# Designs tried in a protein design run: designed miniproteins, single chains, continued (2). Part 67

Each design is a single chain, and the fold is of that chain. pLDDT is the mean over its residues in the fold that is shown.

## One batch from the design tools (miniprotein)

Design m6316
Fold by ESMFold2-Fast:
Structure m6316 (fold): chain A 90 residues (1-90)
Amino acid sequence: SEVDELAERLLELGLEVLRHVPKELISRAIGLIIRVIGILLDDLPDKVKARELLDIAREVLDLARQAGDPALARRAERLIREIERRLKEL
């Protein structure tokens, strides 16, 4: 589904953010990655998945901003908008 494709993109972004965050934020980044994997593995309705992905994506944006890479932050903001758009259509 499109929601699972968004989850895969958020997983890829989370892994990129993990490579760029300060050491003290690694545990938080790993926790967010595990949450995305859980959504991908669970047989939940797309609307429930999309809502959870939106919350995770907002936390990934915060970490991307703390990583000091504007390109990662912009990518997170773009993905948030796409998740919000999809959620409105569900």
Scores: mean pLDDT 89

Design m6317
Fold by ESMFold2-Fast:
Structure m6317 (fold): chain A 74 residues (1-74)
Amino acid sequence: HMSEEEARKQLEDVKKRIEEIEKKGEMTPAEYVGLRLLLTALKIEAPSMQEEVDELEKRLDEVASKLKIVPTPV
């Protein structure tokens, strides 16, 4: 579906967004859900990047927990 090159670019974009959220200390529940969905899609599209995606999911969850974000079901 998605090329590995495009998937890597998407992963880098998500990583930068998480870093900016960590820096500013602000995130909406919609941003959290959106980023988590992107990471899930990346694991499906590029399994070779699973280790990096898992690390970003952990970072995102940690930030969301610290900011007391509670996601709602889709």
Scores: mean pLDDT 77

Design m6318
Fold by ESMFold2-Fast:
Structure m6318 (fold): chain A 85 residues (1-85)
Amino acid sequence: MELTVEDVELVFSLDDEQRAAFGELVRHGGLYPVGPVDPAKVAAALRALSTLPERVQRAVLRVALAMGLIDEELYERLLAELRAL
């Protein structure tokens, strides 16, 4: 998947609360979690990110994928969960 400059700019435009939600999603639901997966923290992060426009949600997940913090399977799963909210 090709990461665009717009994807990076959209992630840098996130406010502190949105950036914290992205960090919690990666920290607790990514490929390299800090401890045991906490479903409540993952659910809270997804809910916070679900308030963002769809293009920003995709940009956030594409940046995580490009950084190796999630894989393609997890990208599709998280995107589907965001769209279901």
Scores: mean pLDDT 75

Design m6319
Fold by ESMFold2-Fast:
Structure m6319 (fold): chain A 104 residues (1-104)
Amino acid sequence: MTPLELRQAQGFYEAGRYDEVVRLYEAALAHPSSKDDPVTWYRLGQAYFKLEDYEKAIEYFEKSARLGDPSLQSRSYRNLGDAYRKMGKFDQARHYYELAEQLE
C-alpha cells in the first residue's frame, strides 16, 4: 500500500468511515506485494471489528497473528480475544488473551 493510500485509510478510520477503510485495504490485497502483508490484514481486522463483522475481524486477525512480528502477533491476539468476547465465545476470548500476555 502506498503512503498516500495509508493516509487515506487512516483518515477514513478516524472519521468512522470503516466501510471505506475496508474497501481501500481489500484493494491493496489485490497487489501481489501486499497480498501477504500482516499489517494490512491487521488493519482490515480492526475495520471489520468496528463494523461489528466479528467473523471477518477474526479471519484477518488470525492471518495477521500467523505472519506478524511478536508485537503485531500480541496485538492481533488481544483483538481476537475482543472479537470472540463480542460474539459471546468467552473460552476462545480467554485463550487469545492468555496468548497475548505470553508475548508481552
Scores: mean pLDDT 83

Design m6320
Fold by ESMFold2-Fast:
Structure m6320 (fold): chain A 57 residues (1-57)
Amino acid sequence: KKYVLKVTIETDGKETRTFHFYQGMSKEEAEKQGKNFIEKAKKLGNKATVEIREVDL
């Protein structure tokens, strides 16, 4: 089974940007990447929301 990421980044309460990572990856890899995005956004004073979805590829 494969997983994909959807990352939404909110900057200083301004416009929100959403990124879709369509390349299928393992569940463990998706969780690791998602956590990394959240931590990086927090260091920059931004908020990130990560959604991990299972896909059949």
Scores: mean pLDDT 75

Design m6321
Fold by ESMFold2-Fast:
Structure m6321 (fold): chain A 93 residues (1-93)
Amino acid sequence: SNEERSRRTLREVLERIRERLRKEGREDVLKALEDAIEGKGNPSKEEIKIIIEVAEEIGPTGRNVARALRVAYERHGPEGVADVLRLLSTFSR
């Protein structure tokens, strides 16, 4: 189904973000991403910038995720970014 395909694609984007952060040795940013998803804290402005940049490099769906994160940051700051990351994790399961 279109919904199942979209959920699978979003899951793949989140997993590719995790893989890229691990490959680049950004365990600090990866931890901030996981803490945000688990509701344990909000990422810093610098960590958000890195997550957005990594998402933009993944491809068309990654660029859409990056845009959503940027809009969330502009409207609601780090808490808005954490909300979007939690939502992506929920829909990508």
Scores: mean pLDDT 82

Design m6322
Fold by ESMFold2-Fast:
Structure m6322 (fold): chain A 63 residues (1-63)
Amino acid sequence: SLEELRQAAIEEAALLAERLAVEKIGPDAEIEVERVDETTVVATARNEKGSVTVVLELPESLK
């Protein structure tokens, strides 16, 4: 359950960053996902034209 929520958040952040990148800076952006802390996931998509960053907040308690 906890691990499933973590993986879902990482995947969701990456998908959102990719979608926004296609709209803002074009296709074929390189996507990097970082878990900043226990509640925050950051995904950044970059290409020659720029970057797009998505921040997702997880529930504070995942017990």
Scores: mean pLDDT 76

Design m6323
Fold by ESMFold2-Fast:
Structure m6323 (fold): chain A 59 residues (1-59)
Amino acid sequence: MENAFLDGSKFTKEEVEEIIKKAREILEKYGIEDRPNTVLPDEVKKEFIDYVKEIKKKV
């Protein structure tokens, strides 16, 4: 995944929704607004990417 926010090619619609929900929880944890075009700090982005990778690793 170069710059894809989510790699939809490997996920079902329900899995994508679960990942989005997790992303929202992470944003709330760091006090960031859940808005389109919000610039994510590197730490938040990394935590989200690591979560997605963990899901893909499971399959």
Scores: mean pLDDT 64

Design m6324
Fold by ESMFold2-Fast:
Structure m6324 (fold): chain A 91 residues (1-91)
Amino acid sequence: STDEAIEEAIKTLEEVRKYMESHPDLFSESEVEALREQIEQIRELAKSDDIEKQTQALEQTISLLNLLAQRMESAGFYDMSAKLKAQRKKL
């Protein structure tokens, strides 16, 4: 289901956030915090009974997976980028 796919994507996004946090020379504290806030926003939207908010959760998840895949690739983390791209294909 879409809900299960979004929840799996959130787990992948949290793994990426922790990975970024472990590389403070490549990723700023502000960048990590912004990602944390975006993940939390997706969670709040996804738990809503409002179809429009659920659609926003899906759209934001897709956008964030795409953005982070590019960011990881730019930083030389090709395996993490591939994992994000694979997760995007499941949505």
Scores: mean pLDDT 87

Design m6325
Fold by ESMFold2-Fast:
Structure m6325 (fold): chain A 88 residues (1-88)
Amino acid sequence: MKELLEEAKRLFAEAQKALAAGDGEEAARLYLEAGRLLASTLESEAAREAALLGAQAEAYRIAGDEEKAAALAKEAEALEPRALAELA
């Protein structure tokens, strides 16, 4: 568990570096991979879905699809009450 979470953090850091270097395609790919690993460490189904939706939203934002990014982020936020209940 901790090893997968640390790997996800490493991938998020690499995604930030790629974005700073102007490589949006690589940054989006790394964000999606980090989101998948983060989701795999979560014990709540709603929390896993929210993590995946959040990663997809960030990938679409980097690609310039602001409308789809906002829609996915809103779906992730809608899962917060259920994720909190499942993790309690």
Scores: mean pLDDT 78

Design m6326
Fold by ESMFold2-Fast:
Structure m6326 (fold): chain A 93 residues (1-93)
Amino acid sequence: SPLEKEKERLVKFLNDLAELAKKYGYEEIAQFFKEEAERIKSIKDNIDEFLGFTAELTKRLAEILSKHKDDKEFIEEVNKILEKYGFKPLKID
């Protein structure tokens, strides 16, 4: 189904973010992304539940990046992963 393909895409996206966070020594952030990838796998084929999940994930990602806004290299690498998966780069204030 189209939703199953989007879930698989998000799992890959989150795993790429987890590996990036681990590379930068942000083990807690890496663990968060791995746990979110597992949570996506458990979501039933329900678009409303999926959209709710992605909205909360977007909010949590922005909060995490805001806490690390001084690590410009990390933020640039995160934005490259976002662009790779068709998402817009995040602007962190």
Scores: mean pLDDT 81

Design m6327
Fold by ESMFold2-Fast:
Structure m6327 (fold): chain A 94 residues (1-94)
Amino acid sequence: AEKRREEAVKKLTEKAENYSKLADQYDQLARELSGDPEKAAEAYENMAKQYDKLAGYYRAIALASGSEEYRTKADEWKKKADQYRKEAEEIRAL
């Protein structure tokens, strides 16, 4: 159980690093597209989707292992997803 969790977390961490880089690219793109609110909103929506996916994976690991650490990480990613989704809504309201 522990070994499988560690392997899953390692793979997920690699994906998380890629998603973090994509999030940075979307933040940069959103700033460059401030004159194009539709594209800026799409960038934030894509970021929210990545963090929702990460939150789901960490939640599943936390439930399977009973680990508070992974539960905390799941909550953190979900909060970030909600924040970026809200930012996209605010941009679309312009």
Scores: mean pLDDT 73

Design m6328
Fold by ESMFold2-Fast:
Structure m6328 (fold): chain A 101 residues (1-101)
Amino acid sequence: GREGAEAGAEAGRRAAEAGSRASEGGKDDPKANMLAGSGATAGGTAYTVGRLGGPGRDSGRVAALGGRTAAEAGRMAGDEEGRRAGEEGARAGEEAARFGE
């Protein structure tokens, strides 16, 4: 219910932040920058869905995808902290997706 939506929003926020960070680190790598932007967009979408009361199952899945994409962008850019931030966002999204099962 509400807890899943709130968890999905928070996971989406974390994924969006990780993607934004990876975008700054990957400025010299077009592929890393594109993946970072995709991760930030997915995270932002999950945040919005969760904030509008969308189920954690949906917002969490989108946040998990965004976090994984941001982690890959961080890895490509050689940003170990960015990679970990993306992985943390993905994990939070996966946990949020389990609400309502």
Scores: mean pLDDT 78

Design m6329
Fold by ESMFold2-Fast:
Structure m6329 (fold): chain A 88 residues (1-88)
Amino acid sequence: MSKEELLKKAKKLLEQALELAKQGKLKEAEELYKKAVKLIEEAFKGNLEADIELGVAELVLGVYKAVGEEQEGLIKALEILLEFIDSK
């Protein structure tokens, strides 16, 4: 799969995950989020900006989960990655 194909697939998964997260379907949303993260990692292997954005999304999700705000954390993490992909 080309970098462009990986990013197109990742964006579609992130958009679907964001819709599910906003509806409170957190388990389904997080499964799509994890699939999108793997595609972004493959597309941007060795890219520092991508590593930082993925790390920030993961940190945000982890902090919000730790305080019981999983839905808000997942939405914020998804928005971070969507903004990153849309900038490319």
Scores: mean pLDDT 87

Design m6330
Fold by ESMFold2-Fast:
Structure m6330 (fold): chain A 71 residues (1-71)
Amino acid sequence: APAPFPEAGPVLSGKQTQLFLAVLAGDIEAVKRLLAEGANPMASAGDGKNMYQLAEELGHLDVAAVIREAA
């Protein structure tokens, strides 16, 4: 298939990027879905922190709990 015009710059595709965005948004349902689909909760969220640490720093306690249970 003809590839859509790619954005200029490195973009992380896949479940890790989706999980990162869900954690930033505090979307508990999306986080649960992505973890169930095999997203890596221990993956780097950037700045040397993992998804669990990012959720805790943002105050998303429910998200942090879901990640902890999945890890």
Scores: mean pLDDT 71

Design m6331
Fold by ESMFold2-Fast:
Structure m6331 (fold): chain A 65 residues (1-65)
Amino acid sequence: SEEEELKEKREKAKKILEEAVKYAYPDYESLEIEEVDKETLKVTYKVNGEVHEQLFDVDRVLERV
C-alpha cells in the first residue's frame, strides 16, 4: 500500500542520513533523526560541543544516492 511504501522510503532515508553524518563526523557526540511529517526528517547532531539541526526532504535524500 501507499502507506507501506512511504514508511520504507522514510526508513531508507533515515539510514542514509545516519551513515552520512557518521561518515562526515566520525567523532560525533549525539545523533537523532525525527519524523516531522510524512516527507520530512529532522536531523539533530552534536559535534565538538555544538548542536546542529537540519531538515531533509525524504525524496531528495533518496535522489542523492
Scores: mean pLDDT 82

Design m6332
Fold by ESMFold2-Fast:
Structure m6332 (fold): chain A 64 residues (1-64)
Amino acid sequence: SMEKIKEILETVTRNVRHMRRQGASDETIREAARQIVRYLAEKYGLELSDEEIDRIVDEALARV
């Protein structure tokens, strides 16, 4: 579970970094990051609340 969350965070961080390099707006980046977290959580069989998804997104944005 914790290892999968770390993998999700690392993947989202790479995507956020790429989107910022492409000149995407913060709003577009936040929404795309949320969608990526939801997709990966479902793929890994993790049930994350909206608050947990937002925490992962905020962490990824803070790393870029």
Scores: mean pLDDT 87

Design m6333
Fold by ESMFold2-Fast:
Structure m6333 (fold): chain A 84 residues (1-84)
Amino acid sequence: MPIPLPEEEVEARMKESKEQVRKDALEFLKKAIRDNAPLELIKQYIDTLAYFKDKEGLEEARRLAEKEGNQPAVDLIKEALDKL
């Protein structure tokens, strides 16, 4: 029978919230790249993903930026990946 413990639920929610913030940051970064948003905004999303050490997300965003021809975004993502 599923009897969730309060402590286990809090831990699971914290883990889910952290993963959700990471997913949202990646989604917003991809949108910003496609929309040719200001580089300052793109950098904020890159910094968020770097804070979570999301190398896979940054690499995915880099591939998207290359596909969209957004070279300044590619350069910023490469710098973030090199510092991880």
Scores: mean pLDDT 79

Design m6334
Fold by ESMFold2-Fast:
Structure m6334 (fold): chain A 61 residues (1-61)
Amino acid sequence: SAATLASAIALMRRALREYGEEAEVSARGDDEILVRGRLSPEARAALERIAALYGLRVVFE
């Protein structure tokens, strides 16, 4: 749902802020999140974990 996507994106943006990293995070369709930017392995793993918790896919570009 849009609410599920919004919650996941908000949590991902918070995680990026805590790591001190910047990336564009946006919804693509109804079940996928697009992340654009260069991320540390730790930040990437955190975003993948968040996506999994919400039953969403994450794509890094």
Scores: mean pLDDT 86

Design m6335
Fold by ESMFold2-Fast:
Structure m6335 (fold): chain A 78 residues (1-78)
Amino acid sequence: MDELIERAVQAAREGNLPEVFRLLKEAAEHAIEQGADPRRVAVLLTAAYIDAVGYILEGKFDEAAESVRAILEELKAL
């Protein structure tokens, strides 16, 4: 999980939305495989998508990276 978080954060910092989406999906699938409630995972994944799209489209790449990190750390804790 930690490697997935760092890769997703870096992709967000680079403004690479397709790579952010791929890594967020991979992190969500990993969390579900580790026994996380799929409904809780879906809520966190949706929040991460909204924040990543919003911040990256505004050119706020560091804010996108920090939001993705915070949400994926919550996902890791499930």
Scores: mean pLDDT 84

Design m6336
Fold by ESMFold2-Fast:
Structure m6336 (fold): chain A 70 residues (1-70)
Amino acid sequence: SMKEKEELKEKLAKEIEKIYLEDPTDVDKMLELFFKAVDEISKKTGLPKEEVSKELQDYLSPIIEELVEK
């Protein structure tokens, strides 16, 4: 579902932001959450994991850029 995909994307962004603000060097935990979200969205939408991964990277890039600038 499109709605479930957007909710999962927003949840991932918030969780990554929280981890980054607490410890920006905890890359392993951020990657773990990212791959978990790719798997869950792929399962719910039927999209290939590679396509979901690209979409999530495109979505998260401006959010991470804003965090780094602050």
Scores: mean pLDDT 80

Design m6337
Fold by ESMFold2-Fast:
Structure m6337 (fold): chain A 113 residues (1-113)
Amino acid sequence: SKRDKVLELLDKIIEDLKQIVELARKYNAPKEFIDLLEYIINQLKKFKEKIRSDPSLTDEEIIQQALDIIDFVIEFLEKLRKESKHPELQKALDTAIENYRKIKEELEKILKE
């Protein structure tokens, strides 16, 4: 279902962001960046729980909310990328940004159906 596809994509984003947190901690990124990443992960987990617990949410509403969250995450990661100096962290951020843009395009196509 469209709902299951969104849940799978959210799980992938959460896992990718957890890996970015680990790299940020390893390379001593500022605490505020780590705290913001943890905040985003928590918001994604809350959205996932809302999708699972609220049967009144339509597939269209779920996709629209997922798109808004992905846009916010991409913007945040682009800002973090500009502040990051370590090559491994930069590469992880670049990869995540590219992957999330592709996920956004796929969700936009599904929404237009």
Scores: mean pLDDT 84

Design m6338
Fold by ESMFold2-Fast:
Structure m6338 (fold): chain A 109 residues (1-109)
Amino acid sequence: LTPEEREALDRFLARVGEEAHRLLIEKYGVSEEQAREAAAHMVEALTAWLRGDYQAADEHLKRAAELAGISVEEAREVLGQATVRAYNALSDEERERFDRAVAKLQAEA
């Protein structure tokens, strides 16, 4: 990845974590501390998935579910919603850089 592509990816992943953290508290009543730890594992799951490491992605998602006290299906829903919200919050330029970063990561996997 170029530095600009890496920065776009890192900003996107940070936003996914923020949105997942909010959803866990607002919809599932998870405590602040548990929501932060679960959201961090959700970001790791998405990062692994983007690299084609589906086994690591599944393991991180299961850990997130356990930490939050929700099902794996609910954790997958939270991550999916957080990802959509994070992507829709990107500018057109940030979206193009992010899309290039993801394409490169998938081509290297």
Scores: mean pLDDT 85

Design m6339
Fold by ESMFold2-Fast:
Parts: C-alpha cells; sequence; structure tokens
Structure m6339 (fold): chain A 57 residues (1-57)
C-alpha cells in the first residue's frame, strides 16, 4: 500500500513499544494488545492485533 507518514510514525512507535515489552509479556498477548491500544490509539484493533501476533508468534 502507499506510504502514509502519519501511519508510519504511529506504527514505528507501536513497534518500539512492542519490542520493549514483547519479551516481558510474550505469554500475555492480551496485556500487550491492551498496552498497544492505550499507547497507539490511532491503530485499529485489527492492526494492533496483527502487530502483537507478529511479535509473539
Amino acid sequence: GPHDPALEEGERKALRLIAELGPVLADDKAALLRVLQERAPHLSEAQARALVDAMVA
């Protein structure tokens, strides 16, 4: 898809947060999803879920 600078900035922040917390919360995907939704509310639930699944799968 086309690059969206606003989406890209938010996605980078979300990925940084997941990278930081992922190793600690790998067994609690729901907690990771919750934190991501709180810190990156601009992401849809589907987008947040996809990012969490990519990190903890």
Scores: mean pLDDT 67

Design m6340
Fold by ESMFold2-Fast:
Structure m6340 (fold): chain A 91 residues (1-91)
Amino acid sequence: MKKEITIVVEGVEFTDELVKEIEKELKKIPGVISAEVEVSEDKKKATIKVIIKGSVNPEDMAKLIVEEIKKIAKKKLGVEPKVEKIEIKDL
């Protein structure tokens, strides 16, 4: 069984460079199967969808993903995004 974590973030400009770095770093996390970032047309919102192994605690993984996103954005842009929404569902 797999789980899907959907995180919606805002408050920074989601450049192509930032998006690629987020996808790259999230895919390095043990238990992550896939990570995709969808950016709004104005680049002010991003929807991050992560598929994880069913053996991984999804709440702990969601926290890890959020912290990694904040770390990358702060390093590249000097500002932290706001988390608008987190959803977890079974696949």
Scores: mean pLDDT 83

Design m6341
Fold by ESMFold2-Fast:
Structure m6341 (fold): chain A 94 residues (1-94)
Amino acid sequence: MIEAIREAVRRAEEALRKKDYEGLKEAAEELRKLAIELVKQNVPEKELAREVAQLASVAVTKLEAGDYEAAEEAARRAIEAGRKLIEGLEEHER
């Protein structure tokens, strides 16, 4: 799970840097799915996972609406929340 989230965050960052909105949408959809799965697993970081899912959903919705400026902002926030989620999950494995 942690590696899948890390990969989704990495792909989202790369897509955002390249202005690859198709790749950004795919990465955001994957990040949302993974975050929802963590919420269902009732992990200690479930509130961070819920935040990631919400921000990723906003990014997807804005991309679908053609609002690329709002989509980029939501994606940046989802990436930041995703990094915090990864850090929290890694602390519990150690």
Scores: mean pLDDT 84

Design m6342
Fold by ESMFold2-Fast:
Structure m6342 (fold): chain A 91 residues (1-91)
Amino acid sequence: QMTDEELSEQFIVHSALLNGNRAQFLAEGVDKVKQIYLQALEKARKSGNKNLEAKVLDNLGELERLRGNYEKALSYYEQALSIYQALGDNN
């Protein structure tokens, strides 16, 4: 299972790669990164880890924003925000 720390580390690494060689990363790497995040999302949902689920959704939103897919990015951000709000509203 992927931890919050592992997801943060992957996001930092991918952000650094995008800043250093964005065109090459977008052509060759983005689809692989997206698959990793989608697998992490399914694992988070299956395990009931809401903090991890929200963080993965935020990372997916940022990835889609960097690709120019603003509608997909917004959808992921809204899903993450909904989870964060629900966690803040604990009984």
Scores: mean pLDDT 69

Design m6343
Fold by ESMFold2-Fast:
Structure m6343 (fold): chain A 61 residues (1-61)
Amino acid sequence: SMEAEIEALRRRIAEAPDQEAKARALKELYAFLLSQGVDEAEATAEVQALGDEYGLPRPPT
C-alpha cells in the first residue's frame, strides 16, 4: 500500500548512515509522493519537514 511504502522510505531516511544517504532517500520519498498523485506543494512541505528534522539542506529551488 502507499502507506507501507511511505513508512519504508521514512525508515530508510532514519536508518541511512550519513547525510548524503539521507538526502538520497529523501529525494526518493519526494519522487514517490509525486508518483502517487500527491500535490507538489504538499510533497515539498513533507520532505522539507523531514530534511529539517535530520539537519539536511533544503532541495535546490
Scores: mean pLDDT 79

Design m6344
Fold by ESMFold2-Fast:
Order: C-alpha cells, then sequence, then structure tokens
Structure m6344 (fold): chain A 71 residues (1-71)
C-alpha cells in the first residue's frame, strides 16, 4: 500500500525534524531523554517482522514523546 509507505515517510520526516530541534537546543537533559526514546523505539522500527502499519503506530508514539520534550 503506497499510502502507508507515504505516511511512514512523512512521519519519519516529522520525527527527524523534532530530533534536530532537541539536539539544536543544546539541553543535556532533553538530549538524554532523546537517547532513552531512541533506545526504546529504534529496535522496534528496525524489526523486519513488524508490518508498515505497526511501524507507523510505533513512530506516532515516538513522535508524541518527542513533542513532550519540546512542549
Amino acid sequence: DDELKKELLELTGEALSLIKQIVDSGDPEKIAKLEEIAKKYDPLLADPSLSIEEKIKVLKEAIEELKKLLE
């Protein structure tokens, strides 16, 4: 499903933008929390057994945690 692939790419772009904002803030506490988020979600996003739909759900959860770091 090309629409699911498009959604995954758009969400990946959003996550990368939020990560850049956190890193660019230079706040050590926010960067440490970013590393905790990456440790939690990166193995799930790299898991070849997960469907595109499951990866979209995981990525949406990661984005919500990233947004909390930025307010």
Scores: mean pLDDT 83

Design m6345
Fold by ESMFold2-Fast:
Structure m6345 (fold): chain A 94 residues (1-94)
Amino acid sequence: MQLDPLQIPGVSPELQEAAQEILRMIVEGTPPEKIRELLLKIAEKFDMPEIRKVAPKVAELIEKAQKSDPEESRRLRGQASTLVVNAFLRHAQK
């Protein structure tokens, strides 16, 4: 799994920093509830309903990752990261 921070095109510097922090938390084993709380805070601050909709699914994937072997854990965290990136990209196109 690639752990380098992502540059998301079409997103403001503040949103880019928020996205990078979420992605860092996903790969570094931050508790799923804390990741969910930050996603909901970002959704409220930047008016991003797409992020609000993916927050519970991201948390579910991270919870499964914590209960999985290292290979499956990386795959599930990759899926969570993809959901976050896609939600930010959808917002950037509006």
Scores: mean pLDDT 76

Design m6346
Fold by ESMFold2-Fast:
Structure m6346 (fold): chain A 67 residues (1-67)
Amino acid sequence: MISPEEAAEGGAKVAESGASGRLAADIAAWGVRQGGGDREEIEKALRMLVERGLVSEEEAREALEKA
């Protein structure tokens, strides 16, 4: 299982490479889902990215609904 911390780190690297926060959020949500994580685990990963300032609250919400 991919942890929320691992998924958030993957999203953070995407954002740090110059990609949008939306893409970073989508990658983090996808990573949790691929590892068998549920909605709560996806929410945890997205909250970590928002707290780091790499993803907005709206981008996180959109990624969560899409996943």
Scores: mean pLDDT 79

Design m6347
Fold by ESMFold2-Fast:
Parts: structure tokens; sequence; C-alpha cells
Structure m6347 (fold): chain A 96 residues (1-96)
């Protein structure tokens, strides 16, 4: 029901770009190191969204859908930066 029906506007793309550091920090504050590593693994391994939904990984499913939409719109740089923000959140959480 999401993805191919809803496209990101230029304003939404700018908002994501501007808020990447805040997004990484929010993830670090909200989730445990184990949860963040699980989300990162699901995203990096390309776990199907349907499998993520079935096992209750709603955050990983939503991030996967967002990354798929960024790729579909040719926003590969922003997609990579979002994944890097998630990796940074994992790294910083481990330092706590």
Amino acid sequence: SYGPIIKLSDEQVEDIEENLPAFAELLRETYSAEELERILRAVEEGTPVEELIERGDGVAARLSLLLDELEAQGLEDLRERLIEALREAVRRKREE
C-alpha cells in the first residue's frame, strides 16, 4: 500500500537530507544496540519487506520501503547516506 503509490516530493527529500544527523541520533536514543544491528542487517541483506512485516520488524520494513523509494527515484546518494546514518547510530550506540 506504500511505495509505488506515494513518491517523495523535493521538499520531503530536502527534509531527509537536512535531518540525517538528527535521524541517526534519534535511532541511537530510541533503540538498543541489538535492535539497531538487527535493523541494519535486515536493510543491508535486502530482507524482503513482507518477511520483516511478518516477524514484527516494522521499523526495518519502513526503512526498507523508504530506501526502495529513494532508489526508484534515482536518489542513490541520499539512499547511501541514510544507510550510513544507520551504521553511525549502531557504532555510537556500541560506544555507550
Scores: mean pLDDT 75

Design m6348
Fold by ESMFold2-Fast:
Structure m6348 (fold): chain A 72 residues (1-72)
Amino acid sequence: EKTARLVGVVLRLVAEALAHPEYRDQLMEAAKAILRGDYEKAKEILNEILEKSTDPELQAVVRDALEVLDEL
């Protein structure tokens, strides 16, 4: 269901924020935007992370998050 998928996305973004201090603020801001229902702002932040990051695991998590947000 949409709510369960969004919770999963938020938890994964928070986990990545703990693993990647250089993107912590951006990842946490994206997670907070999702919780507020501001999916457009979340997508903007996540796309910026994709452009700047070279970490394949972080890129995969961000791409999955964007796919979930696009389904809403």
Scores: mean pLDDT 83

Design m6349
Fold by ESMFold2-Fast:
Structure m6349 (fold): chain A 57 residues (1-57)
Amino acid sequence: GAAEDEAKAREVERRALELYLAGRMSLAEMQEIGALMKAGRYDEALALLDRIEARRG
């Protein structure tokens, strides 16, 4: 529901910002996350974040 989608959106925003500020995410990857978020594809955005986090710790 809407509350679940909001929670997922906040999780994506938090994790993406943390990875970007840590230098673990490129601008292109941040833009891809943003595009998925605009499309409401929160599960795909979370999956992309999981892959980025796994890539080098």
Scores: mean pLDDT 83

Design m6350
Fold by ESMFold2-Fast:
Structure m6350 (fold): chain A 80 residues (1-80)
Amino acid sequence: MKVKLIIEDEDGKKVTIEIDSEDSVEEVKKKVEEALKKLGYDVKLSEELAKNILEKIREAAKEGKDLTLEATVIIEAAKL
């Protein structure tokens, strides 16, 4: 099932990507990194962070909802 992932920066700029709940962790990592790059951030995600985002996507899919994540929160988590 496809979920719209909306990544929003502190200035309210948004990028929307579609992630399938059946996507691999590596596909999620790639899609999120490209979305952050469109917002002006060159950030590499860890496997654990990508897995955490995929689990949130799966929960959103179960609820029939879009998922919104803050770019700053993803960037800070990527530093850990």
Scores: mean pLDDT 83

